Designed miniproteins, single chains, continued (3). Designs and how they scored, part 26

Each design is a single chain, and the fold is of that chain. pLDDT is the mean over its residues in the fold that is shown.

## One batch from the design tools (miniprotein)

Design m8935
Fold by ESMFold2-Fast:
Structure m8935 (fold): chain A 75 residues (1-75)
Amino acid sequence: MEELEEQAKEALKRYEEAKKKGDVEAVEEATRELQVIGAKAFKLALETGDPRVAELVDEINKAITDGVRWLREKY
């Protein structure tokens, strides 16, 4: 769990930095990475029922949704 949280935290930071720079390719890469991490977190949330993991899933999903909207505006 701690390892997954660190992976998510780092991916979220990369996503925010990419958005601030207006780097379309970096935002796409970070958004895809968040989708992979989010899928793992979702599976873990279902297996454990841990509220902390559920919160992580929500945070990742918000970033993914925001990233898709941001990318849509650029294309």
Scores: mean pLDDT 81

Design m8936
Fold by ESMFold2-Fast:
Formats: structure tokens, C-alpha cells, sequence
Structure m8936 (fold): chain A 73 residues (1-73)
């Protein structure tokens, strides 16, 4: 079993979710839908990684952010 993420690793992943979410929204505002879609893929991948590391809270945040951004497209 993969060891659970440390507090620092969870913080880094959460910060990455927030960063990708902001960049995706900025891309949508600019009309750069291709970049927005790429950033959404990054969010989903980050969510999967967080889940594998036992950080279900960050996984849920990443998956929810990606879903919300998809609705904005």
C-alpha cells in the first residue's frame, strides 16, 4: 500500500488545485478554451493522485473544481 501523503504533500497538492483552478478560469475569461481544457485534465489527474495518496479531501476539491469549470465552458 502506498503510504499516505504527509501534511506538507497535502498542502502542496491543495495549493496546486487552487493554482490550476485560477489559471483555468482566467483561460476561460480570455476565451482560451483549449488551455482551460488542458488545465481541467491536470486537475483531474491531481485529484486521482491525491486519492491514491489517501487525501480524499483534496481529491474531492480537484474533481469538483474540474466539474464546475466544465459547466463554465
Amino acid sequence: MIPPASEEERREMREAVEELTRRAREAIERGDLKLAAQLMVGLRMLGIAAGVLGDDETKELAMEAARELEEEL
Scores: mean pLDDT 81

Design m8937
Fold by ESMFold2-Fast:
Structure m8937 (fold): chain A 55 residues (1-55)
Amino acid sequence: MKLSLEELLEKMRELGIPEEKIEAIRKIYESLDAASQEAFKAIMEHEIEVAEKEK
């Protein structure tokens, strides 16, 4: 599943992740090059899937 950064951050809010951590994640993403940004999104999608399964 391919999500934009904003869609991933919204999913994190829905999972109860604090806004402070979401803002830290956004800043990390914005500091990365394009290849690292794609890898970062893939990792975040995986973490969201794991968190949804553990609920």
Scores: mean pLDDT 76

Design m8938
Fold by ESMFold2-Fast:
Structure m8938 (fold): chain A 106 residues (1-106)
Amino acid sequence: SVKEKLLEILDEILSLPGAEVFENPVDPAKYPDFYKYVPNPMSLNEIRKMIENGEIKSIEEFEEKVTQMFTNYIGYYPEDSEEFKLAQEIEKKAQKLIEEAKKELS
């Protein structure tokens, strides 16, 4: 099913080296300015809940939320930071997984 495929891709993304930074929402007690600069936060576990509750029903909707997550993170960190570089590498790998899933679901 589409739901099972989306959960599979999400688990594959989460298994990528360094992807643990995207697993859970940012702790506002530790980073109070994050939510000031990122009004629409997103994490892999929030995406998982949206798939499970039926809010995300397609690979396209999944891709939109994954893109939001990476855009938020990349926008928060300076372009010369290790966090920025890591986020770009993980995003590139996640995009490949999503494109392969689109071919399988077509």
Scores: mean pLDDT 83

Design m8939
Fold by ESMFold2-Fast:
Structure m8939 (fold): chain A 97 residues (1-97)
Amino acid sequence: GPLTPAEQARLKGNKAFNEGKLDEAIKYYEKAIEIDPNDSLAWLNLGLAYYKKGDYEKAVEYFEKAGRNSPLALAGAIDAYEKLGETEKAEEWRKRL
């Protein structure tokens, strides 16, 4: 069928992300999540966008939203915790992989 409005927003976010337009990517992923809060790929990609901006605290928050069954989100959260110097939390999450 046709793409949902949430899927359309996420795909526009992906295009912006791939072009290095991180603030534009974030706006589209936030729109996707506003339309469909269960879009785990939008949560994952929002985490990746904040990680790439160096906002590791927000990256962790969004990877936690995405990461219930996502190995990529778990790996992203571990890496972000390491960047924050939260070694004990990084080790806790690594044991859950």
Scores: mean pLDDT 87

Design m8940
Fold by ESMFold2-Fast:
Structure m8940 (fold): chain A 62 residues (1-62)
Amino acid sequence: GLSEEELKEVDELGNKAARAVALGDYDAAIKYAEEMLKKLEEAGAEQEVIDRVRRGIEALKK
């Protein structure tokens, strides 16, 4: 599981990605989502969580 600090960093990146989507900036949204994915992988997050983020990134590329 993630520490509270790691979870806050992931949440902040997720919020930045969501804001970028709302502004139509899909390149920035993908960048923030990929940074979030990297932090989740480095923190040893559950595979289901990692897979959900990867699917989200793929959806943004379409």
Scores: mean pLDDT 81

Design m8941
Fold by ESMFold2-Fast:
Structure m8941 (fold): chain A 58 residues (1-58)
Amino acid sequence: SISEEQARRAILDHLKSLGLSDEEAEKIVDEILSKRTITTKAELQKAVNEATEKVEKM
């Protein structure tokens, strides 16, 4: 299973790869993690997809 720290890092790294600042990426990650518990690779992939959708709507 995936730890919360591993999930947070993976989502942050993905968002930064899309060109977001540290502050923008952290805000999106905090919002996602407040609504979701991520313990599996499948849940992480869903969270990454949600994060990408939020960026596309900015």
Scores: mean pLDDT 82

Design m8942
Fold by ESMFold2-Fast:
Formats: C-alpha cells, structure tokens, sequence
Structure m8942 (fold): chain A 70 residues (1-70)
C-alpha cells in the first residue's frame, strides 16, 4: 500500500475509535464528552482523502440525537 492509502486507513480507524469511545461515554450519561469525541472523529474523516461516507452520516446522526437530549 502507498503512504497515502495507509494515512487514509489510519484516519478512518482513529475516527472509528473516537466513535466507539463516544458511544461508551453516551451510554454512561456523559453526553457532552460523547459529542466532543464524535466531532473529533468526524473531523478526522472529513480530512481523509477517501472518507467513509456512511460512517460520516452515522456520526452526524449520533451528534444530532445526543444534542436533542441536552
């Protein structure tokens, strides 16, 4: 794989980790912290050359749902 392809995969993997951690915090009632992690993951995905569009939509929806609970 090229360095560019590796960077893209790492960014997506990190975004998935932020999303998973955010979901864990949301389940514990730490909604503001969960939203911050979701936003960090979303920012990483949007900076990727070939982003996971489905994951972007999923995280954006998760942010909307948590903001509605604040």
Amino acid sequence: VSEEELENEILIALARMYYALGKLLASKGDLKEAIELYRKGLELLKSAKNPDEELIKEIEKAIEELEAKL
Scores: mean pLDDT 84

Design m8943
Fold by ESMFold2-Fast:
Structure m8943 (fold): chain A 65 residues (1-65)
Amino acid sequence: SKMAQVDAVLAALEAQLRTASPAERKALARATANEIQDLLAGASEAEKTAAFARFQARLAAVNAA
């Protein structure tokens, strides 16, 4: 499913963020947001909302750690 692809992309982002500088983290987050948006171009509003909620939650968790 497209949500499984989103989860895979977010898992890759989280792994990259663990070794990235602050500037690299910002660039990676932007690139990942664009990739998720592209993956969900034809998806329902519910799927888009769920995907971006997951993305924001993962960024918040990394920033809090």
Scores: mean pLDDT 81

Design m8944
Fold by ESMFold2-Fast:
Structure m8944 (fold): chain A 55 residues (1-55)
Amino acid sequence: MSAEELLAEARRALEAGDLETAARLVGEAFSIAPSSLMPELVALGREIAAARAAA
C-alpha cells in the first residue's frame, strides 16, 4: 500500500470517528512516506491526537 493511500485511509477513518484506525494508518504511513508527505502526516497525526484528547 502506498503512503498516499495510507494517508487517505487515515483521513477517512478520522472523519468516521475511528481514531484508533486513523492513528495506526498514520503510523504506517510515516514508515514509508517520502519527505514531501511528512507535513500532511504530521498535521493529520496532530488532528487525531487532539480528537482523542477531546473524547
Scores: mean pLDDT 81

Design m8945
Fold by ESMFold2-Fast:
Structure m8945 (fold): chain A 78 residues (1-78)
Amino acid sequence: SPEQVEAVREHARKLLEEAVERMKKEGITDVDKWLDELARIVRELAELARKYGLPRDTLLEIAQEVVREFFEKMDELL
């Protein structure tokens, strides 16, 4: 449902903001550590998407948005 899609997007935004803030605060510029954080976020989103029965294409779209925003925010804030 649209409400479930929005719930997953909101959760994604929260996880992303928390990860970016932590990485920025700790001065982490190691790309491998960035990839580890992204993998954690995507894994949590995949679990939530399975729970809500989200379509694969919707999950992929949300995951792509998270990856793009993460790198944009890290580039702008470091």
Scores: mean pLDDT 80

Design m8946
Fold by ESMFold2-Fast:
Formats: structure tokens, C-alpha cells, sequence
Structure m8946 (fold): chain A 56 residues (1-56)
């Protein structure tokens, strides 16, 4: 069984590849809420990148 946070991270990656940066941010934020602390830095980096691209 895939952890719930990995499902949201996967949806974030799909949205990111589709250039849906608003959707990617929402999914990554949900993944961050559910993820163990050791993954927070990596997920936060994805959110920052998506926010940067959304602002461009």
C-alpha cells in the first residue's frame, strides 16, 4: 500500500508536468501535511519551485 502522502506527491508531480503550478502547490502542501519530517525539506523545495514558476 502506498502511503497517502506519496499519492498526493504523485498528483503534485503530474500537475507540475502539466504546467498546472497552482494544482501542484496544493497537492504538495497536502503531501507535506501528511509526510514524515525527513521528507519535508524535499517537498518544500518542490513547492518553492512551483511557486517560482507560477509567479513568472
Amino acid sequence: SVPEWRKYAGKGEEAYRARDYEGAIRYYEKALELAPPEYHSAIEAKIEEARRLLAA
Scores: mean pLDDT 88

Design m8947
Fold by ESMFold2-Fast:
Structure m8947 (fold): chain A 91 residues (1-91)
Amino acid sequence: MTLEVPAGAKVTGGVIERDIAPEELPALAAGLRALAAQGVEHLLVASEASEASVEALRRLAAEAGLRLVEYPSAEAALAAARAAVAAGAVL
């Protein structure tokens, strides 16, 4: 898949391997805000979690000012992250 991240954009990535418990949402929101404060613009995510967990992540990322880019697998997310870095994005 084509990943269109501007050259020089600061990106980070992760894999969500399980459903996000409601008690974890405040900590996740704080972490996303910390990433945005550090200049991260794009969050590259592969999720093995439920639709509800992905929806919560989308909302929290948007509230933090991060652009969420979703991938169907960890392998796809990793390949896209590598391509973005090769094109001049900062990871």
Scores: mean pLDDT 68

Design m8948
Fold by ESMFold2-Fast:
Structure m8948 (fold): chain A 99 residues (1-99)
Amino acid sequence: MSEEELDEEVRRALLILALSVTAIHSKDPEIAKALRDLAGAVPEMSEEEQELALKGIRAINDGNYEEAAKYFRELAEKSTNPKVRQAARDLAEALEKKA
């Protein structure tokens, strides 16, 4: 493994952890499920897609569900992977119901 590849694996692991912890702290079962589904899709995400997911998580933690939904909508639109697109779309829809 190159140092760059190792950094990418660590970044993915930290994103999975962040999504999972956010799901555990979510009082909404739809948001919690969508966060867990997206965590499962992280291995299929590009670096740009991972950055959008992190921005969305930060917005959720700030209580800004409208901003979070926008980031996950953008993730769903930019991703070419159907698993990432579906998980991001489901999460955006769940967040929009709370905004």
Scores: mean pLDDT 82

Design m8949
Fold by ESMFold2-Fast:
Structure m8949 (fold): chain A 60 residues (1-60)
Amino acid sequence: LSNEQLKELAKKYGLSVKQLKELIEELKKVNTKEELEELAKKYGLSISQLEELRREIISA
């Protein structure tokens, strides 16, 4: 992911670039649905938004 792509994704999800980078690293550690729910709540996102973000990261 380029810096520009990170800025656009951060804007899309209502996060700072720093928060988005932290979220991406936490997503790599997530193994269960319950962990996804906790992470979504922490960042003010839905589970569907986190699953979308994970797909976008893999595609980049």
Scores: mean pLDDT 79

Design m8950
Fold by ESMFold2-Fast:
Structure m8950 (fold): chain A 93 residues (1-93)
Amino acid sequence: MLEELEKEAEKGNAEAATRLALIYQSQGDLEKAIEWAEKAIELEETAAAYTVLGRVYQAKGDYEKAIEAYEKALKLDPNNVVAEKNLAETKAA
């Protein structure tokens, strides 16, 4: 399953790269999660990719970088409720 996502991401699929970042973040592999989130952003800047990057930085305790990522997500999609809630929580921390 991961091998298929890696092949799609290598072919330039930003959605596949974003999914890999989420999977690695859920496994606690924050370094790989950052690598794949950054790769997704390089392929295509999406609110989803920035939201994942924000979650990873929040998990690392890097709240300043998390805020920056969530603000980028909201700039791309102002109606992104997930990014809005996570931004508010991170600013309160």
Scores: mean pLDDT 84

Design m8951
Fold by ESMFold2-Fast:
Structure m8951 (fold): chain A 68 residues (1-68)
Amino acid sequence: MATKTDEEHIDAIVRMLEAQLRAGRLSPEQLAAARAQLTTDYRAQGVPEELIAAFERRVEAILAEARA
């Protein structure tokens, strides 16, 4: 099962990526690549699929806003 610590860690990563995108330090294309890489790494580390899916949805929402 997902732990509170895993959820807090992923929340911090998502917030950092969003902040970098808004600051122009990260492009939408780079964010999409980072999402794919982090998803692969999280699966390799045994992070629960529910938490990985939540991470992917949050990053997709940020990308949708950036592309709108």
Scores: mean pLDDT 80

Design m8952
Fold by ESMFold2-Fast:
Structure m8952 (fold): chain A 84 residues (1-84)
Amino acid sequence: MVPLPPEVEAQLQKLADSETDEVEAGLKAAELLEKAGYHGLATQIRLQAEVLQGKITWEEFYKRLYEKGLLTEEQYEALMKQLE
């Protein structure tokens, strides 16, 4: 995991302090990360927000992360096994 720049972390913390809805906080955090060039993290957070909205399952979430190269095969298999 690449550490986030302090300025990006500060923006995410300010968002967390102002937005109590986890889905809205996630979507706004994803936009901030995407604009900062952290496309993988932005995609992960957007997909997590879709799980919280009931649009996709946790199984589909892990599958999408794997298909996008954000999880190794070993990480994907371990996470899928935890859903059993």
Scores: mean pLDDT 76

Design m8953
Fold by ESMFold2-Fast:
Structure m8953 (fold): chain A 58 residues (1-58)
Amino acid sequence: TLEAAGELVEEYTGVPVEIAKLAIEDALKAGGSKEQIAESLEESAGIPKEKLLKAIES
């Protein structure tokens, strides 16, 4: 879920869940795959890709 993914972003970066959720939603609307978004966040914020994928897929 976007909620679970947003919570994970907040845990690793301190970005509020609401802002993190909007950023992920916007990336999905722009045609980004869940996998590409997870890879991008791992590269930029150090959040494990597998954790992000599980959170988004929940």
Scores: mean pLDDT 80

Design m8954
Fold by ESMFold2-Fast:
Structure m8954 (fold): chain A 66 residues (1-66)
Amino acid sequence: SELQKIVDEAIKKAEELAKQGNFDEARKVADETARKLDELGASEETVRMARNLILFAAEKAKEKAK
């Protein structure tokens, strides 16, 4: 549940940054979240999947902002 909350908050933050045109910062959120999950003992697969989900959400938000 803690890992899920971290991912959910990261997705929201990355989407907001992408909507503002700040996609570089949205990517940093994905990288920082991946590092945090790894430090909390998440598996390599979980870390990779979470990072990809955050980046995908940011890309979709970026498309909607045009």
Scores: mean pLDDT 82

Design m8955
Fold by ESMFold2-Fast:
Structure m8955 (fold): chain A 90 residues (1-90)
Amino acid sequence: MDKLIDEAKKLHDEGKKVTVTLYGDDFNPYNVKRLVDEAGIDSFKGGGHAGPLISTLEILKEKGVPVESLEVTGPRDLVDRALELAKEAL
């Protein structure tokens, strides 16, 4: 994670638009907050299990950071909720 944050911050400081791709356990509230707050990233792509992703997507919605693409697995009700949150950020 630290190397990804350092690389994203360098690209952001160069005036580039930065999109970060995260999957599974890495696509969590802690990592997302760090990437937004420390590196100033513009958007995310990624995927994972719907249950954990819902908390991550709520934080992205609150920070106004879009999710450009999302792959979600899990129970249908949780998948539908995660995809709805991602659409609101797009």
Scores: mean pLDDT 81

Design m8956
Fold by ESMFold2-Fast:
Structure m8956 (fold): chain A 72 residues (1-72)
Amino acid sequence: LKEELKEILSPVADDKTAEEIATRLAEAKDREEALRAGVAAASEIVSSVSDEKRDDALQAVAEATRLTLESL
């Protein structure tokens, strides 16, 4: 799971940020925790990307969060 999440996030975040977010999502114990981690990740990534990349960044975080929820 963590490696898959990191792969989804790598196009929109640097290696360190992608690994940190992937780790937090993979460590979520339930759906509520996963959603909370996803929202936090969206805020973090959006703050670091240009306006042109915002939609791509949000889609990547949404997909990573969805995959995490499906694994629970």
Scores: mean pLDDT 78

Design m8957
Fold by ESMFold2-Fast:
Structure m8957 (fold): chain A 68 residues (1-68)
Amino acid sequence: DEEIKKKLIEVADLLIDAAIEKNSELAKKALELAKEVLDEAKKIGDPELLENAELILEKAEELAKKLE
């Protein structure tokens, strides 16, 4: 639904900011939100939302690890 899509955009924005600023705290915040989005996507059962949520979580995990 629209709320989960909004959260996906927020995670993407945080990841962009974290990458530009080399800010590990923003990367961690993006990771936490990405996990929430994945949990919501699993409950909704929409394959497209689930795929997008899995992708954003993977990117958030990679960036958070890189900035540690």
Scores: mean pLDDT 82

Design m8958
Fold by ESMFold2-Fast:
Structure m8958 (fold): chain A 71 residues (1-71)
Amino acid sequence: NLELAKKLFEQGKEYFKKGDYEKAIHLYIRALELAPEDEELNKEIYENLGKAYEKLGKYEEAEKYFKLAKE
């Protein structure tokens, strides 16, 4: 469900703005699960997952998602 995936992605970005990086990550992963075939949306979600993991000091996870966002 692409519409629900986009809604969860927007909610995740709002939690990221509030500094709740763990909640943002949870919502980003749920968005990926709902629309795994949307390449453009998935690249944007991967970029935001990388940023959220970076904020949590999880640099290995951040690098993984930044690489996925570029491919």
Scores: mean pLDDT 86

Design m8959
Fold by ESMFold2-Fast:
Structure m8959 (fold): chain A 102 residues (1-102)
Amino acid sequence: SGFDELYELLARVFGQETADQIMDAIKNGDGDKAVEIMNKAFEQRGLSEQQIDEIIEAFEKYREEETDPERIKVIEALIKVLKRHRERLRELQRQLEEKARS
């Protein structure tokens, strides 16, 4: 299922405890908690753009299988957060390249 695929990916990237916390926040419809956990996970780990893209794809797949509107809303909030982290990573990489040439 999309849920199982997402859970396994989150556990691989962030660790099982963080994956459990994210999935529990989604199941409870707690968007604020889900976003807080995701932001903390990104602060603790340097993720590549490829890893972020894989996580976004897994969340989008799970969203298509979810029928609860409150859970869908949390999933959409997490996708938005992930896309924001990807944009920030790209900008920081660009700035680092510019500094290396100066």
Scores: mean pLDDT 86

Design m8960
Fold by ESMFold2-Fast:
Structure m8960 (fold): chain A 68 residues (1-68)
Amino acid sequence: SAAEKLKKLKEELNKDPRFEAELIGDDTLKITNHGDVTSLIGLALRLIGDHPEFNVSIEGNTITVTAK
């Protein structure tokens, strides 16, 4: 399910000290970037490529991933 995929993604991203991932409800993952702009853009592009089932948006130093 989308919720299970987002939960696994949260657990994986929280292992990387450049990122802090938090679930908002069952359909949204908020990722805060503590790295540089290259880390932010690189993660966003990877998420877009790997997860066409999700909407990926960037606002400031935050990436938001939502179920379609």
Scores: mean pLDDT 85

Design m8961
Fold by ESMFold2-Fast:
Structure m8961 (fold): chain A 66 residues (1-66)
Amino acid sequence: LPPAKPPTPEQQARADEYVALLEKIRKLTPEEREAIRDGIAQTLSNPEAQAAIDRGKARLEAELAA
């Protein structure tokens, strides 16, 4: 298989923020946290999915603020 394009530092930071928000809502194991982070970072490599991730993050922040 060709190597997957690695996520940019910006995409990694965005994924880390998402995981931090999720971790505040529920308990995650280190393995779960890394798997979710990697999945989000890979998703952010797709321009079409970036807007969906941004919307999801905004909804998580709203849930935490409520």
Scores: mean pLDDT 71

Design m8962
Fold by ESMFold2-Fast:
Structure m8962 (fold): chain A 86 residues (1-86)
Amino acid sequence: TEAAEKAKAQAEEYAKKAEEYIEEALRLPESDLYKREQLLNKARGYAAKMELYAGTYGRLSGDTDEMEKLTEEVNKKVEEAKKKIE
């Protein structure tokens, strides 16, 4: 359905934004701790939005595998970035 396709596209878009903020945070020098944490918080916000739309896609399509893999990969990157910043 159009709703399922839109949900998938939104999940993928938010996944990309989360990854972009993670990369930006990790490029900053260690002296910029506060800014690095702010960027990581933005990444976590986009990861949460990704999960919302990935879940919507799963409910509408009956296919969870692709979106579950996407959410797992992005969430692992967020967790790894947090460990490097903290």
Scores: mean pLDDT 85

Design m8963
Fold by ESMFold2-Fast:
Structure m8963 (fold): chain A 67 residues (1-67)
Amino acid sequence: MDEEKIRELLEEALEAARKGDGERVKELTYEIAREAGVSPEVAEKAVVLAILRGIEAAIDYLKKHAK
């Protein structure tokens, strides 16, 4: 898993969410899923965790669920 790339994608997803750009959030969530090697459902939970608890919590969550 490329942690720096995942961090960049999470930061972009948070910015898109703040702007109300739901289509961009969805696109970035699928990119996070591919980059981390997790399901889209796991990536969606990671994006929610980034919003509620910060990017580090989302990265830790993705690491636990990545194979």
Scores: mean pLDDT 83

Design m8964
Fold by ESMFold2-Fast:
Structure m8964 (fold): chain A 87 residues (1-87)
Amino acid sequence: AVAEAAAEFRRLAAEAEPELRALEAQGATDPAARAEAERLAARVLLEALERAGADPALVAEARAALDAGDWAAAEAALREALAQLRA
């Protein structure tokens, strides 16, 4: 359920917080650092969704898209996985 994803996201986000904060600060002046911060946030969310029981096929699709740098495909798959957990 979404509650499990939210709890796992909070745990993983806390672990990633120092790196994410550093990348977000760099992102104010460096577009590449901003892109890395967005990718890190997406990976944290993806791991939380996977641990919460999201569809493995959608999780795999989102992970492959992130690894390929295809943010649009990654966002679509993540949105679909989250929608399934809400249902």
Scores: mean pLDDT 71

Design m8965
Fold by ESMFold2-Fast:
Structure m8965 (fold): chain A 69 residues (1-69)
Amino acid sequence: SAIENIEAAALAAGATPEQARELAEWIQEVGIEKTSPEEAYEKALELGLTERQARTVANSLANVKNILA
């Protein structure tokens, strides 16, 4: 699923399983269409991801949004 792809991208970027799950759950709750890449970036930083990891997640969300459009 799209949410599983975002979680996998966070894990591949070096986020902890807990951080990746919390981020994916937040995006699922808000909704992919309603979550901007910038909002996902900020949320990832709040959850303790590095700037590089947060950027990877934001790019993954942007790619998912383009596929679903």
Scores: mean pLDDT 85

Design m8966
Fold by ESMFold2-Fast:
Structure m8966 (fold): chain A 61 residues (1-61)
Amino acid sequence: SSLKDALIELARRELSKVVGEEEAERIAEELRKQAPTLSLDEFMALISERAREALERVRAE
């Protein structure tokens, strides 16, 4: 869906700043694979969880 595609693009852009472009692309690819199996709410929760993990890594550095 266009909404999920937009969310993946935004997540990739944000994550690239904290984990680098290569890891952000891998996470985005995983999100795209999960998108058809998850509801919108579940998908948003997954994006939020991955973002939190990325922020924890930045703070540990």
Scores: mean pLDDT 80

Design m8967
Fold by ESMFold2-Fast:
Structure m8967 (fold): chain A 72 residues (1-72)
Amino acid sequence: DEIEKLLKEIEELLKKLGYSEEEIKEAIEIVKKRLNELPSSQYDEQLEYLKVLIENLKEGLRLMEEKKKKLE
C-alpha cells in the first residue's frame, strides 16, 4: 500500500527531526485523520498530500542543518 509506505517515511523523518515516539504517534494520527477527510475516490489527492508533507519535512531537516552550520 503506497499510503502505508508514505506514512512510514513521514514517521522516519519525524524521528530524524528529533521528535519523541509519543509525539510521532500523535502526528501520524493527525495525518491519518486528515487523509480520512479527503475523498477516497481521489486517491491521487491523498498521495499528493502525503508527498507534499514529506517534502516539507525534508526541507525542514535541510534548514535545520544549514542553521547549525551558521552557528558553528
Scores: mean pLDDT 77

Design m8968
Fold by ESMFold2-Fast:
Structure m8968 (fold): chain A 62 residues (1-62)
Amino acid sequence: MEAKLEEYEELARAAGFDEQAARDFALGAVEQGLSLEEVKKALDVARTQSPLGRAAARELAA
């Protein structure tokens, strides 16, 4: 589980999230039981969309 959390946090940071937002996203994604592929898709949407897209990704995870 710890490896998943760290991996998701790193992916969120790579997508442009700050450290706190990346951690919140990773925790929420783990709680929701998202797969690595689902996390990558959510972050790709957040990365390419407006600030609204990033907010939606955070809300989905949180």
Scores: mean pLDDT 70

Design m8969
Fold by ESMFold2-Fast:
Structure m8969 (fold): chain A 71 residues (1-71)
Amino acid sequence: MFDEFDKDGDGYLTKEELKELLESLGHKFSDEEVDELYAKLQAFDFDGDGRLDREEFEGVLEDIINWKNRK
């Protein structure tokens, strides 16, 4: 699933890819909410090589869902 939404093929999600992923999971976000989430995701580039691996993405995805449910 993650790889299907990494259109750049560099292991890093774009804002548009994030929005499409969230919509596919049934979570509807505004453009402002997507911007906030994208900024948070950029903070989770732990490798410093511009890649977000699958394990890092899965951890952040749970945080995103929890963040959405608390708003």
Scores: mean pLDDT 61

Design m8970
Fold by ESMFold2-Fast:
Parts: structure tokens; sequence; C-alpha cells
Structure m8970 (fold): chain A 65 residues (1-65)
């Protein structure tokens, strides 16, 4: 639903603010984050993204290419 998609959008925007190329995709009750590479900025952004997802009631899973 739109709430999951809005949370994924917020997560994507968080990575963008940190200068990280990432995509957040909703699959069931989980938000999947696809990172092109792992950096210090991606770890900081991930911390906030995980908090946002949990606060919204979704799981966050990270996939590094």
Amino acid sequence: MIEAEATAGLITMTFTVYGVDAEAVVEGDTIHVYLKEETEESREALKLAEKAAKNAGFKLEVHVI
C-alpha cells in the first residue's frame, strides 16, 4: 500500500541526501535496499533507513551488488 511505498521513498531520499546511489523496493512486508557499493556514507544512511522502516512497521533488508 501507499504507506510502505512512502516509507521506501523516504529511505531512498535519505540515501540520496548522503550522496549514496541506492534503490528501495517494497516486497511484501519488507523494504529491500539495493546498494551499488558499500561506503561510510551508505552505513550512516542505512542506520537512519533501518530506523525509519522499523518505525513504520516494516523490515529492512540490504543487498549489496
Scores: mean pLDDT 78

Design m8971
Fold by ESMFold2-Fast:
Structure m8971 (fold): chain A 68 residues (1-68)
Amino acid sequence: SKMETLREAEEFLKSFEGVEAERVGDDEIRAKTTLSVEKQIGLALRLIGDFPDLEVEVKGDEIIIRAK
């Protein structure tokens, strides 16, 4: 289910040092990072690969994940 997929993505993000992930409402996760731009992009690409049913956006020092 989309809720289960979001929960898996949230737990995945929480496993990384320098990433503060939180659930916003029912279908969105926001992850604030202290990572370099290169590492943040790398993490976003991993999320796109591992969670293809989720939308991933990078905005400044944040990664935003939404259910499709």
Scores: mean pLDDT 82

Design m8972
Fold by ESMFold2-Fast:
Structure m8972 (fold): chain A 63 residues (1-63)
Amino acid sequence: SEKEEKLKKAIEELEKHEPELIRKHLEGVSPEEVQAEYDAKVEELAKKYGVSVEELREALKKV
């Protein structure tokens, strides 16, 4: 239950930041840089909410 709440919050923060990443891509940021920034954000959110990167990625696939 606590894990589900933490995953939900992490996903919600990622979803709020997705438009910013898309906009950066449209503004000419390289795909490699966008991917690196996305991966770094996933790692940061996993650490922040105390979940594993694997669990967060699996939850993202489900959504």
Scores: mean pLDDT 80

